# Ledger of designs, part 21: designed miniproteins, single chains, continued (5)

Each design is a single chain, and the fold is of that chain. pLDDT is the mean over its residues in the fold that is shown.

## One batch from the design tools (miniprotein)

Design m16744
Fold by ESMFold2-Fast:
Structure m16744 (fold): chain A 60 residues (1-60)
Amino acid sequence: TEELAEKIAKEAKELAKKVGGEEANKIIAEKYGETIQSLSVDDADYVSAKVLQAIDEGSK
């Protein structure tokens, strides 16, 4: 799951820089929400935390 978290977080950060954090969060949720939800609770929490951190960093 670390590779998946890094991949999604990188894409989320790039999107946040281009379109802003709110729109990036929406795009990532539409594209990866089902994939993240299919993980275990711990893995889903880990990926979600990394994505949110990346969006925050890209939006600043």
Scores: mean pLDDT 79

Design m16745
Fold by ESMFold2-Fast:
Structure m16745 (fold): chain A 100 residues (1-100)
Amino acid sequence: SAAGRAGGGGPMPPSGGPKYTTDEEFLEATARMAARAISEALDKAPPGAVVTAGLYAESKEDAERLANLVAEEIQKLRPDAEVVSIEVDGTGAVVTVRKK
């Protein structure tokens, strides 16, 4: 892939503590993998079928971010699919997707 300048601001500084850019990249990579798994399930499902994906993260904030990233990646891969719901409980998240 071409290098270039990807982002303007680089990694976001946290309030008070050090944070690794790799945490953001890990969440993005995990979201892409989850979205691909959901897409593969949707390919084998009939129209109107619902696919549910369970996600886990280190914190509630990361779980919410991961669920939103998964939803975004699904919309990019499957614009014909609908994200029905996103539920977060503690460090767990559930994304429910319907095939058109």
Scores: mean pLDDT 74

Design m16746
Fold by ESMFold2-Fast:
Structure m16746 (fold): chain A 73 residues (1-73)
Amino acid sequence: MVEDIKKAAEEAKKKGDTEMAKKLNKIAKTLEDLTRQRDKALAAGDTQLAEALDNGIKDLEKEGKKLIDKVKK
């Protein structure tokens, strides 16, 4: 997902849609940060935090996919 979002950001940038590219890059960065935090929570045995982070990741992936679809047109 993160790679797909970054690829869509590059496509948006090539089309001159710098605002869309910025939004996609921000989502990709946040998704990477949340994934790292989730992995750390799982390693620490903090299942409650890991579950909360997984829910955040899932919601953000849905937003990212919606924006990717807009870039493709």
Scores: mean pLDDT 82

Design m16747
Fold by ESMFold2-Fast:
Structure m16747 (fold): chain A 90 residues (1-90)
Amino acid sequence: LTEEQQIEVDAGVIEIAAAVLIHTSKVDIKKYPEYAEEFEKIRKEAERILDEVQALVDAGTLTPEKVEELRKRVQELIRKADEISEKAKA
């Protein structure tokens, strides 16, 4: 893959991951109302990431550095969501 092609692929992966987090957080808010505030924070941050990726893709201004920043943000949100889910299931 060229750098440009890799950026497009990475952007798509980040978009999918953020969209999944938004959906799962909405489900988990209903399923685990005692953790609703924590899941709502995850949902809002995932929505911010999704909006940012889409805006940068539409503008043609997405850089490898920005992709790495967004990837790390999504990975950290996944980790936090998993930690909350483990507590909710325990």
Scores: mean pLDDT 85

Design m16748
Fold by ESMFold2-Fast:
Structure m16748 (fold): chain A 58 residues (1-58)
Amino acid sequence: SELEEFIKKLEEKIEELKKEIEKLKEEGGPEIEIQLLEGMIALLEGMKAWLRRIIERS
């Protein structure tokens, strides 16, 4: 289904962002950028959880 495909894309994006955060932490990158990426992951995780609830009830 399109929703399951979208969830998979969200999971892939979350993993990409986690790797980006790890790289920034190793490089001593700007804290504000790390915080922004962590915030984006939280939003994507929330979206994924919401979509999962829709699929499970349908």
Scores: mean pLDDT 84

Design m16749
Fold by ESMFold2-Fast:
Structure m16749 (fold): chain A 59 residues (1-59)
Amino acid sequence: KKEKGEKLIEEGKKLIKEGRELLKKAETVEEISRGIGTVLRGIGLLFDGGLLLGKSISV
């Protein structure tokens, strides 16, 4: 549904921002890995949200 898609997109944007902040503070490989993982999770939420919005509009 459209509302769920919009919420996922907002959460995805938040995670990407948090992941970027983690990467700026990262001093170890483990911290860099965590930051990258957070960004990738955010991107996944954006993708899922986009699919839900597309289905809400198109079908």
Scores: mean pLDDT 75

Design m16750
Fold by ESMFold2-Fast:
Structure m16750 (fold): chain A 79 residues (1-79)
Amino acid sequence: MEEEKKKEEAKKKIQELAAEAAKVYEAALAAGASEEEAEEAGIKAAAAKAKEIEELAKESGDEEAKKAAEEAKEVEKLA
């Protein structure tokens, strides 16, 4: 149960990062940015959000938040 709970929390945080990236991407496209520029903006927003989550995790000791932030960084690295 504990492992499932932690995975569920990490998944929710990853979904939040993805939603943030998608929101910024759509907003950039609506503002007339190219698809490439919108993608870059989305990735940067997700990375900034991940950094914020990582700082909060350090303060609270939440390992799941740290893992979610690390996953977001890996996605940025692959882009």
Scores: mean pLDDT 70

Design m16751
Fold by ESMFold2-Fast:
Structure m16751 (fold): chain A 85 residues (1-85)
Amino acid sequence: SEKVKELAEEAIRLAEEAIKKGKEAMDKAETLDEMLEAIGIILRAIGAIIDAEQAIKTGDLKLAEEALRRAEEELKRAEELLEKL
């Protein structure tokens, strides 16, 4: 479905942005806890990309919607982490 592809591509874009911001947070991290939080964001965002790519392959609308929600959540976490650094 075209809609599955559009949602999954949006999820990938947001997850890639979360990874970029997560890497910036790692560079700014002064404590181990801050660094581990940034790593966690990066790993979960990678998971969202994997799920989005799977949704495209299988035409799974629900998986695409879940990947998008997770990508949005990880981007928000990355932005919140950067604000406190």
Scores: mean pLDDT 91

Design m16752
Fold by ESMFold2-Fast:
Structure m16752 (fold): chain A 77 residues (1-77)
Amino acid sequence: AAGARALAEAIMREAEKLSPEDRQKVLEHAQRALDLIDAGGPREEVALHLARATKILMDAGGFEAVDRVAAEVERAL
């Protein structure tokens, strides 16, 4: 749970560096993951939304953006 939240928050911070359109798409999926975590929803759905947010971040921000997210999650845990 803590790891999934840290990942969603790190993705949202990196998304701020993207174009408004790509940022909105990433934030939609990351926020949905956070909402599911808070509601005690299915872990598989949380993982799916985090995976979708990460894919959009990778496509728009490159591997460097995903690498920075991984480093931030490691620092938070």
Scores: mean pLDDT 84

Design m16753
Fold by ESMFold2-Fast:
Structure m16753 (fold): chain A 57 residues (1-57)
Amino acid sequence: DVAKINELGRKLREAHAAGDLETAKKICEELLELVKDDPVLLRVAKRECEEVLAALA
């Protein structure tokens, strides 16, 4: 679902801007689960999640 992927990506960036690590973790978990069967989207999502979570830790 492209619309849901875009929504979660936007929410992840909002959580990052807000410094909200707990919300970012939840969004990352949902996003990675949603894209787990698409290797290209999974790679992009994993990278964004790792960068955001590392920045907030």
Scores: mean pLDDT 81

Design m16754
Fold by ESMFold2-Fast:
Structure m16754 (fold): chain A 72 residues (1-72)
Amino acid sequence: MKELLEARAKAALAVMQASLALKYNASIEELEKVAKYIEEVLEEAERLGDEESARMAREALEEVKKRIEELK
């Protein structure tokens, strides 16, 4: 239970960080830091078999990566 609870909390924080970074037009450097954090959260969720958290993290990561490509 501890690992699953921590993974879900991290996924929620990752989604929130992605949303705030996108809303406030974060720099490429800041977006890349957020993307790295989301990738770590996604890897942990997938390892634990938490499909819901993995899906949330994956969707947030796609949005952040899309913004990075738009800013290049």
Scores: mean pLDDT 82

Design m16755
Fold by ESMFold2-Fast:
Structure m16755 (fold): chain A 73 residues (1-73)
Amino acid sequence: SLDEALSYFYAGKLAFQQGDYETAVKAYEKAIALLPPDHPELAEIYENLGKAYEKLGKYEEAKKYFEKAKELK
């Protein structure tokens, strides 16, 4: 559901603020899986997922999600 998806998005943001980037990635991925492909929040979630991957040193994954975020703009 949308409410569940947004709950995962906010959980991911909180984990990111606490430095738990692995939990942030998992939460953002859950949010994306629960949202329709044209949902307006997807660009922001992809951007935040990219930032979390950068913090984990996973630069190829980060680049992929930053590009997905750009495509939605």
Scores: mean pLDDT 86

Design m16756
Fold by ESMFold2-Fast:
Structure m16756 (fold): chain A 62 residues (1-62)
Amino acid sequence: GKFIVRAKKDYTPKRPDELALKKGELLEVLEVIDENHARVRSLETGKEGIVPISVLELVDVV
């Protein structure tokens, strides 16, 4: 199944491979990279990038 997550807060990228997030943005988890990071795709913008798992909350599994 696909994991749908929500950004708990705004996030500003610290590296070129990271994705900027706005609080409340819905994303799909594409890959868990390590214990602290996941690659996600925004369901609102279609953009992909890496974000800290700590800024995400699980909404649904589809």
Scores: mean pLDDT 86

Design m16758
Fold by ESMFold2-Fast:
Structure m16758 (fold): chain A 80 residues (1-80)
Amino acid sequence: SSMDQQISQQYQQILDIIGQIYQAIDDGDRDRAIQLINEMIRQGRQMIDMGRQSGSSRGQAYVMIAQGFIRWSRRRMQQI
């Protein structure tokens, strides 16, 4: 579905943000890392909403994945 395609695209964007978060932490750029983590949480919440609206098994899987990304983001925020 169009919703599942949008969720898949958002998933790829989140993976890119994860790489950028690690780079910001390695660079000691705390402000950039915080901004990226907050963006990842925002996108994760959007992905949960879209996954729930899809009503599909794929959408349900994306909800679980997005919940994982939000938990990861909260842990990373504590490490900065």
Scores: mean pLDDT 85

Design m16759
Fold by ESMFold2-Fast:
Structure m16759 (fold): chain A 76 residues (1-76)
Amino acid sequence: SLDAPASDEEVDWLLAEIDELIERAKKMGNTELAKEAQKLRDEVRAKRDAGTLTEVDLSLYAIQVALLKLELDRLE
């Protein structure tokens, strides 16, 4: 179900995607996008640590990451 807890493997994958996005943004000098990605990483980690991160939350964060990646790709 959508309210099921996100799997550790799925969360680890998303966090790795966010970390890669942060590194790309930093290398491009895009400080704002790097900060936005860092905020997403911090929120995902906080919800994971609290045990409140659901499959729905994970999907919504994945969409936000995809939109930031699309924005960064437009600037390359």
Scores: mean pLDDT 86

Design m16760
Fold by ESMFold2-Fast:
Structure m16760 (fold): chain A 64 residues (1-64)
Amino acid sequence: MREEVEEEFREYALKQGLDEKTAEALAKQAAEAYEELVRMGYSPEEARELALRGLEDAIALEKA
């Protein structure tokens, strides 16, 4: 479910040292990517992994 994935992504971003507002914004973007990947025919598991990789890249950019 998108809400569960978004919450997991928010928690992950917070653990990486981002503030609450930035974590929420990046988690929302990652959850939107997850939904699009599922729509494109990726499995929920594959979509979650791909969206998480995108989130990791976005977090690295924010910390740079």
Scores: mean pLDDT 83

Design m16761
Fold by ESMFold2-Fast:
Order: C-alpha cells, then sequence, then structure tokens
Structure m16761 (fold): chain A 75 residues (1-75)
C-alpha cells in the first residue's frame, strides 16, 4: 500500500530529525522517543479512521517504529 510506504517514510524522516536534535543538544533521547511515538500514534489512528490501512498494517508500522526508536536509544 502506498499509504503504508508513505507513513514509513515520514516516520523514518521524523526519527532522523529527532536524532539530529539529540546530537545537537536540543532535546533528550527520551523526549525524541516521546515525540516520534506520539507522531506515529496520531498518523496510524488517522490512517485507520480513513480506511487507508488495515489493523495488521498498523501493527507493522508500529513495529518498525519501535525498532528505529530502539536503535536511537542504543546510540
Amino acid sequence: SSAVEEAKEEIRRKVEEARRDVLEGRMSKQEAVRRVAEFTARMVKELLEQGKISQSQAADIVEETQELLRELLEE
């Protein structure tokens, strides 16, 4: 689904922006995780409400986001 791929790309972009802000001292890793998690939750909810993704696709997006955030925390 194009909606799934677009969501994943937006999340990856958001993670990279958050990573940069952490590296430059503009936010903590915990704040970065919270912001990305909130962004992902809002996006997934909207896509589900619009019928653009299934519940299983929503789970896949969340799982990929969790892996990216784990990597950010392990740095």
Scores: mean pLDDT 86

Design m16762
Fold by ESMFold2-Fast:
Structure m16762 (fold): chain A 57 residues (1-57)
Amino acid sequence: MKSKVVVYLPEGLSAEDLARIEAALAALKEKLGDSVEVEVVRVPAKEGLPEFRVRAP
């Protein structure tokens, strides 16, 4: 099974927060191997993905 997961992150995240999230996603890719592709897309903070602004520390 080949699935794609896209993660949307607010533009206003700090470099440290982005690095932590990217490291977590890289670890997830290692665990899932080739069966899942994970992509990260940055979105303008003002456009607001409220769930991601709250859930992305």
Scores: mean pLDDT 65

Design m16763
Fold by ESMFold2-Fast:
Structure m16763 (fold): chain A 104 residues (1-104)
Amino acid sequence: EYEEKVKELEKKLSENPNDAKIWLELGRAYLELGEYEKAVEYFDKAIALDPNLAEAWYLKGVAYLNLGKYEEAIEYFRKAIQLDPNNEKAKVLLEIAEAELEEK
């Protein structure tokens, strides 16, 4: 199912390579697969096309949080909240990342 979703998104991307939202959704699919580093590459492409796409910054933070890179996750969650102050999930995950950064 998720593998079919990736193939469908890759086809849409080949038809519209400048659509930041398709890059975002492909990144999200890889995030769901646990392919965090690959997800980051796709979120970076989405951000390059649309730097105000708050969800791309948020999901990049989620990927970094899962990679144990808490300082980077904090930075990206703060950017997501700056662009979309109503993103309650980003605020919760920011607090989690800040707490984890104090762990040994």
Scores: mean pLDDT 86

Design m16764
Fold by ESMFold2-Fast:
Structure m16764 (fold): chain A 107 residues (1-107)
Amino acid sequence: MKARELLRQGKYDEAIKAAEEELKKDPDNVEAYVELGRIYLFQKKDIDKAIEYYEKALKLGETPEAYFNLGLAYYQKGEVDKAREYFEKAAEMGEFAPEARSLARRL
């Protein structure tokens, strides 16, 4: 909740701190890891940190967004085969299925 509100206001560094504080209270908070991955991938453009946070989210619970955005992150790193594998996983899970299927076919 706090991290999402700060993100809506464009306060990305404050959103990161809020998500990190949520993780101090609940280290198994999948949504906080997904939020951090999203901020690093799209706002900070720190691909390696985004991968780290999405992989942590997937260890705790399967999330279609984490699979889809790992596909995007690995594609940006030039790891095309790994990107395809993650898009195929996202395509199996429903919410991102049409977009993930399209990207996997393009790779």
Scores: mean pLDDT 79

Design m16765
Fold by ESMFold2-Fast:
Structure m16765 (fold): chain A 106 residues (1-106)
Amino acid sequence: MVEKVDEINRLLRNFTVENLEKAIELVKELEKEWSSLSEEEQKELRLRAEMQAGVFAVEEAVLKVIGADEKEIERARLIEETFTLIAKQDFKGAIEKIEKLIELVK
């Protein structure tokens, strides 16, 4: 279950339409499985998602300081928001953020 958060992170870092579509499928699986998880598994999944959101918040800040491309900054922000929404169990909101990432690739 926690491994799905790590897989979503890997797919979002390998920025292609195919990988982003696979990430959406994994978020849908997390939504389906969420109510069957133990309280301990739910807490660990939330923590892992929050940790990934923190990583991308730092990446966004660094990209802004070094004057990186606006597209790269927006990518980091959308990934941060995706993991923040997963941590809040807003899986539909997370999918919407990944759909915006697909728009950036196209």
Scores: mean pLDDT 86

Design m16766
Fold by ESMFold2-Fast:
Structure m16766 (fold): chain A 66 residues (1-66)
Amino acid sequence: SKEEARALARQADKEGIPAAVLAGGNTVAVVSPKGTAVARFENEDEARAFGEEIAAEYPNVRLGYV
């Protein structure tokens, strides 16, 4: 879910743990050593925008596109 993705990104940033946010198609995944959360969107533009917002808010989370 979007909330789970945000929670993992926030936790990784707070703890200084390496994490990635990956936007591909209509899906965004946040991947960290603590787990993976997936959010689904209506379209690719919304997914990319969400991934970009997470990376902007949490500098320890690296943005990638698939």
Scores: mean pLDDT 84

Design m16767
Fold by ESMFold2-Fast:
Structure m16767 (fold): chain A 55 residues (1-55)
Amino acid sequence: SLLEKREEEIVKEALELIKKNNGKLSVAELSKILQIGPEVLKELFLKYVGKSPSD
């Protein structure tokens, strides 16, 4: 669905930001940059990556 494609895009953008910052971005910083709530961001990472963005 379009929603799932957007969710995957958000996760991909978050992963690129983490990579660019050598893994040193907090969930709070990622959520602020991506304009998405930190709990929603954690849920998306568990769904698409299988672990928290803080791991």
Scores: mean pLDDT 81

Design m16768
Fold by ESMFold2-Fast:
Structure m16768 (fold): chain A 64 residues (1-64)
Amino acid sequence: KAAELKESIEEIKEKLKKAREALEKAQQQVDNAKTLDDQIDAASKAVAAAVELSVYERILKRKE
C-alpha cells in the first residue's frame, strides 16, 4: 500500500542518515587514534557503518 511504502522509505532515509553519522564519527576516531589498536577498532566500526549505509542505499534505490 502507498502509505506503508512511504513510511518504509522515510524509515530507510532515517537509517541512512544515522549510518552516515556513524561512519563520519568512526572516520574521525581513526584520524584521532594514537595507537594501532584504537585505529583498528575505529576502522572496524567504520566498515560496519559503511556496509549498513550501502545496504540501505541499495534498498532505497530499488524503491525509487
Scores: mean pLDDT 75

Design m16769
Fold by ESMFold2-Fast:
Structure m16769 (fold): chain A 70 residues (1-70)
Amino acid sequence: VEDSIRKVARRLKEEGRDKEAAAALTHLGRTLFEQGKYEEALKAYKEALELDPDNEEARKGLEEVKKKLE
């Protein structure tokens, strides 16, 4: 599923749809977080914020992941 979501996000980036790509990566981050894959979730949320720094859900997810990794 991670590979599928990343492929969609890459296509959206190529089309200039950075906010939609960020939303896809934010969804991936949440899914990985729920699975306990905190390091992978951190990477997904960081990538989402590089594309859309104002994404509230990605910012909240990143904070929660950082708390789990401390």
Scores: mean pLDDT 81

Design m16770
Fold by ESMFold2-Fast:
Formats: structure tokens, sequence, C-alpha cells
Structure m16770 (fold): chain A 100 residues (1-100)
């Protein structure tokens, strides 16, 4: 289960890296597709974690950067979107190290 979670978490992180690249290029359609890809891989990763408390902690840590993405999108701020996504990537990479 943990090895499976790590694989899906790696794919989720790569999707967020694509989202940062699309946001920096001003490609909102590309960013939305990368966000959907992220959601699919994150869902698979959290289903592979047997401890629901660990899942809850991870999702709680991801709430602030994703709230900042929503605010930045409403403000038309692609730099803010990229910055918030880099924060989410850092959180996910720290979780990947815990799951190894």
Amino acid sequence: AREEAVRHLDEAIEALRKMVQYAEAGDLEGAREALKEFGRHLARAVRAIPDQEEVDELLRKLEPPFSRVAAALQAGDPEGVARAMREAIKILEEWKEKLR
C-alpha cells in the first residue's frame, strides 16, 4: 500500500509541476488539465494510505495553498497560482519522504 501511495504521489507531484509551467506561460487551459490529472493521482494515492488520520492531515495541509490558487485565479494572477502550487509540491514531497 505505501509503495503504491508513493507511486501515485510522484505522479500527482509531476501534474502540479506541469500546472506551474502552464501558469507561468499564461496557459489556463493547460493548468486546468494538469489540475484534473493531479486530482486523479492524488485520489489514488490517498486510497492507498490505510490510515485515515494520515489522509486527513495531508488534505488539511493542502487546503491553504489550494485556497490561494482559487484567490489568485479570481484576481487574474498567474504568478500567485504558480507560487501557491510550488508550496503544494513541497508539502507533497515531504509526505512522499514519510511514506517511503
Scores: mean pLDDT 81

Design m16771
Fold by ESMFold2-Fast:
Structure m16771 (fold): chain A 69 residues (1-69)
Amino acid sequence: MDVILLNMEKELKELSKVLSDEELIEEAVRMALSAIKKGVPKEKIEEILRKVLPEKIAKEAIKRLHELL
């Protein structure tokens, strides 16, 4: 569990330097869905998204994640 969240945090921080806002939202949603499928609680994933992404991007990613679940 913790390893998945740590890898997600690290990758999102690196991607935030090179991806556009829309691309970063899409990748955040993709990683979040993968983590949920592996058994990570949704609440912990949302916490990581809010911690590592700019507020605007985190809110949009969480919104899209809720629409897909």
Scores: mean pLDDT 82

Design m16772
Fold by ESMFold2-Fast:
Structure m16772 (fold): chain A 62 residues (1-62)
Amino acid sequence: MTREEVEAHIAAGEAAEAAGDYRAAWRHYAAAAVGYAELGDLERAREAGAKALEARRKWLGE
């Protein structure tokens, strides 16, 4: 995954989260976390992963 593709996933996740679509937000943030890890950007991968887990909790009603 390229950095531009990862940034597109972050933007899509933020838009989905703003719309209350937590399932879509989780999917996009999870993809971004994997992409940042592949790029060696472990700090941003961790941040995206945390956003993915939070979106998943909201999707599941936890």
Scores: mean pLDDT 87

Design m16773
Fold by ESMFold2-Fast:
Structure m16773 (fold): chain A 58 residues (1-58)
Amino acid sequence: MLLRAIEDYTAKTPEELSIKKGDILELLGVVDDTNLLVKNLKTGEIGLVPKKYLEEVE
């Protein structure tokens, strides 16, 4: 499933991923009620992003 960043997010921990608005990410897994494990298709980086910054596109 593909996700799109709806706004910029800056990682606050080593486990988190920084993203830019409009980035396309692949959903790898649901970690908890607030965080998704994603891969940024532009950078190839994998990390946690709060789900509120992401929208489903596919």
Scores: mean pLDDT 82

Design m16774
Fold by ESMFold2-Fast:
Structure m16774 (fold): chain A 72 residues (1-72)
Amino acid sequence: SPLEEEIRALAKEVEALMSGPRTPETYKQIAELLRRMAELYEALGREQGKTDLGKRMAQILLELAEEYLALG
């Protein structure tokens, strides 16, 4: 699925940023990527008929994004 491929690409980008310098700019970039992943998980949930799971995954990612913003 193109959505699953994009989610995996974004996850690898987050992992790369987490392995780099711990700066406010890096945390802000991680937060933006997590928000984008949240939108894709919600879309994937709709595509697969798993809307409740998609929404829960999105909520977890949005909460993580807020935590990363609080670090920067």
Scores: mean pLDDT 88

Design m16775
Fold by ESMFold2-Fast:
Structure m16775 (fold): chain A 56 residues (1-56)
Amino acid sequence: SVLRSSPLTREQLLENLEQAIEEAKELLEDPSLSVAQKVGAQLTVLSSEQDKKEVE
């Protein structure tokens, strides 16, 4: 996906990405989640980690 140009600083963008990763990891710890939901959460972690590398 194309990242929209945003007035966020690199630091603010990194903080937002780290928050998304934390939330997704919390979801992965829930044993009641379906396999599809766990895959979605894992993809969020991977995508956010990739975006962090682009920003850094």
Scores: mean pLDDT 74

Design m16776
Fold by ESMFold2-Fast:
Structure m16776 (fold): chain A 91 residues (1-91)
Amino acid sequence: SVQEELEEKIREAERLVEEARRLLKEGRLEEAERVVEEAERLVEEIFRLVEEHRDEVSRELRRRAVLVGASVTVLRMRLYIEKKVEEKEKE
C-alpha cells in the first residue's frame, strides 16, 4: 500500500538523519555529506508520493514527512557551516 511504502521510506530517512547527526558529531564530514545527499533524495521521493496520493495519505504520515524533511534541511545547513569552518582552518 502507499501508506506502507511511505512509512518505510520515512523510517529510512529518519535512520539516515540519525546517522548523519552521528557522523557530524564525529567530524566525519565527507561521510556525513554522502548520508545527507542520500536522505535528500529519499525526502524528494517521499514528497512526490505524498503529493501524488494526497487523499490516501494519513495526516500523521504527512506530518512525519514534513518533520523528516525539515531535519534533512537543518543537517544540510549544519554540514555547509562545518565544511566552511574546516576550509578556513586549512589556510
Scores: mean pLDDT 87

Design m16777
Fold by ESMFold2-Fast:
Structure m16777 (fold): chain A 62 residues (1-62)
Amino acid sequence: MEKEKILEEGLDKAVEYARQGKNAEAIRALRDAVREVDPDASDQEITDKVREYTEKRQAEEA
């Protein structure tokens, strides 16, 4: 689905920024991706979505 692709692209950008030491940009990229999928998302919902997606990506790499 398009929503999953947006989250994947956002997470990939965030990982790239984090590797460069740009933590503020990494956090912004994650928030932007989640809000693009759900504009009314609360900070808690954003955090839950990021955690769920990160856990899924780690499981796929195992």
Scores: mean pLDDT 70

Design m16778
Fold by ESMFold2-Fast:
Structure m16778 (fold): chain A 82 residues (1-82)
Amino acid sequence: MLEEAIRLAEEAIRLAREGKTEEAERKFMEAVRLLVESGDLEAEIAAGIALLVYGVSLVTGESRNEAILRGAETLLKELRKL
């Protein structure tokens, strides 16, 4: 689970940097779903923090691509602490 979530977050970052916004968002949301469905509180908290960063980025006027990139980078950073 953790290795797969890290892989998906890394793929989301790569795709976002390539401007593949829809595919990047799909990979980011796949990672979030995997963590939320894990039943692991620390994994759920990591996903929650990443979603908060993603949502705040959208509300503050960043592009969808930038919001995905920030969310996925935050997710990767939080998962590396586990």
Scores: mean pLDDT 86

Design m16779
Fold by ESMFold2-Fast:
Structure m16779 (fold): chain A 100 residues (1-100)
Amino acid sequence: DVEAAVQAHVDALRARRKAEIEELIKNDPVFKKLYDLLKEAGLSETEREHAIRAFKSLVALLKAGYPREEVERMVKQLADYFGLSEEQREEILRLVEEAA
């Protein structure tokens, strides 16, 4: 049954994403601060998962030598997408730069 197979894959992906975020927060104090900020901003659990994964990718781009100005613009666009305040956006930008 294709539907049962698809559901099993979706459940496995959800479990992996949750475990990845829990491990990241446990091991990296900057990502813990970022997650707490998103929680205080009123983001749902799934929105926090998506945001943390996106910011982790942006940190990886900075570490790989991608232009800081481009990454900063992408961080601002993501923060705007999640409906974050200007103060929350500025704090997230600092945390992403600190994590890199």
Scores: mean pLDDT 78

Design m16780
Fold by ESMFold2-Fast:
Structure m16780 (fold): chain A 73 residues (1-73)
Amino acid sequence: DELRQRIIEELRKRGYNLDDVITVSQALEVARDLGLDVDAIYRYLVEKGYRGGDPITGREAVDLILEAVKKYG
């Protein structure tokens, strides 16, 4: 999946490994810098019960962004 690789590369540019803990807000910053629909991704995350300050791993961030794009992209 080309989008998966782009998300992983953007995390690496920010100094994050897939096992690093980031916030949901930081995952949304990655999505924004990739030119993705941040509003659609945020809506999906809120529907799943996430808040901006919630801790997630880089791996979880990749999966959540991909799920959001698939559902609302």
Scores: mean pLDDT 87

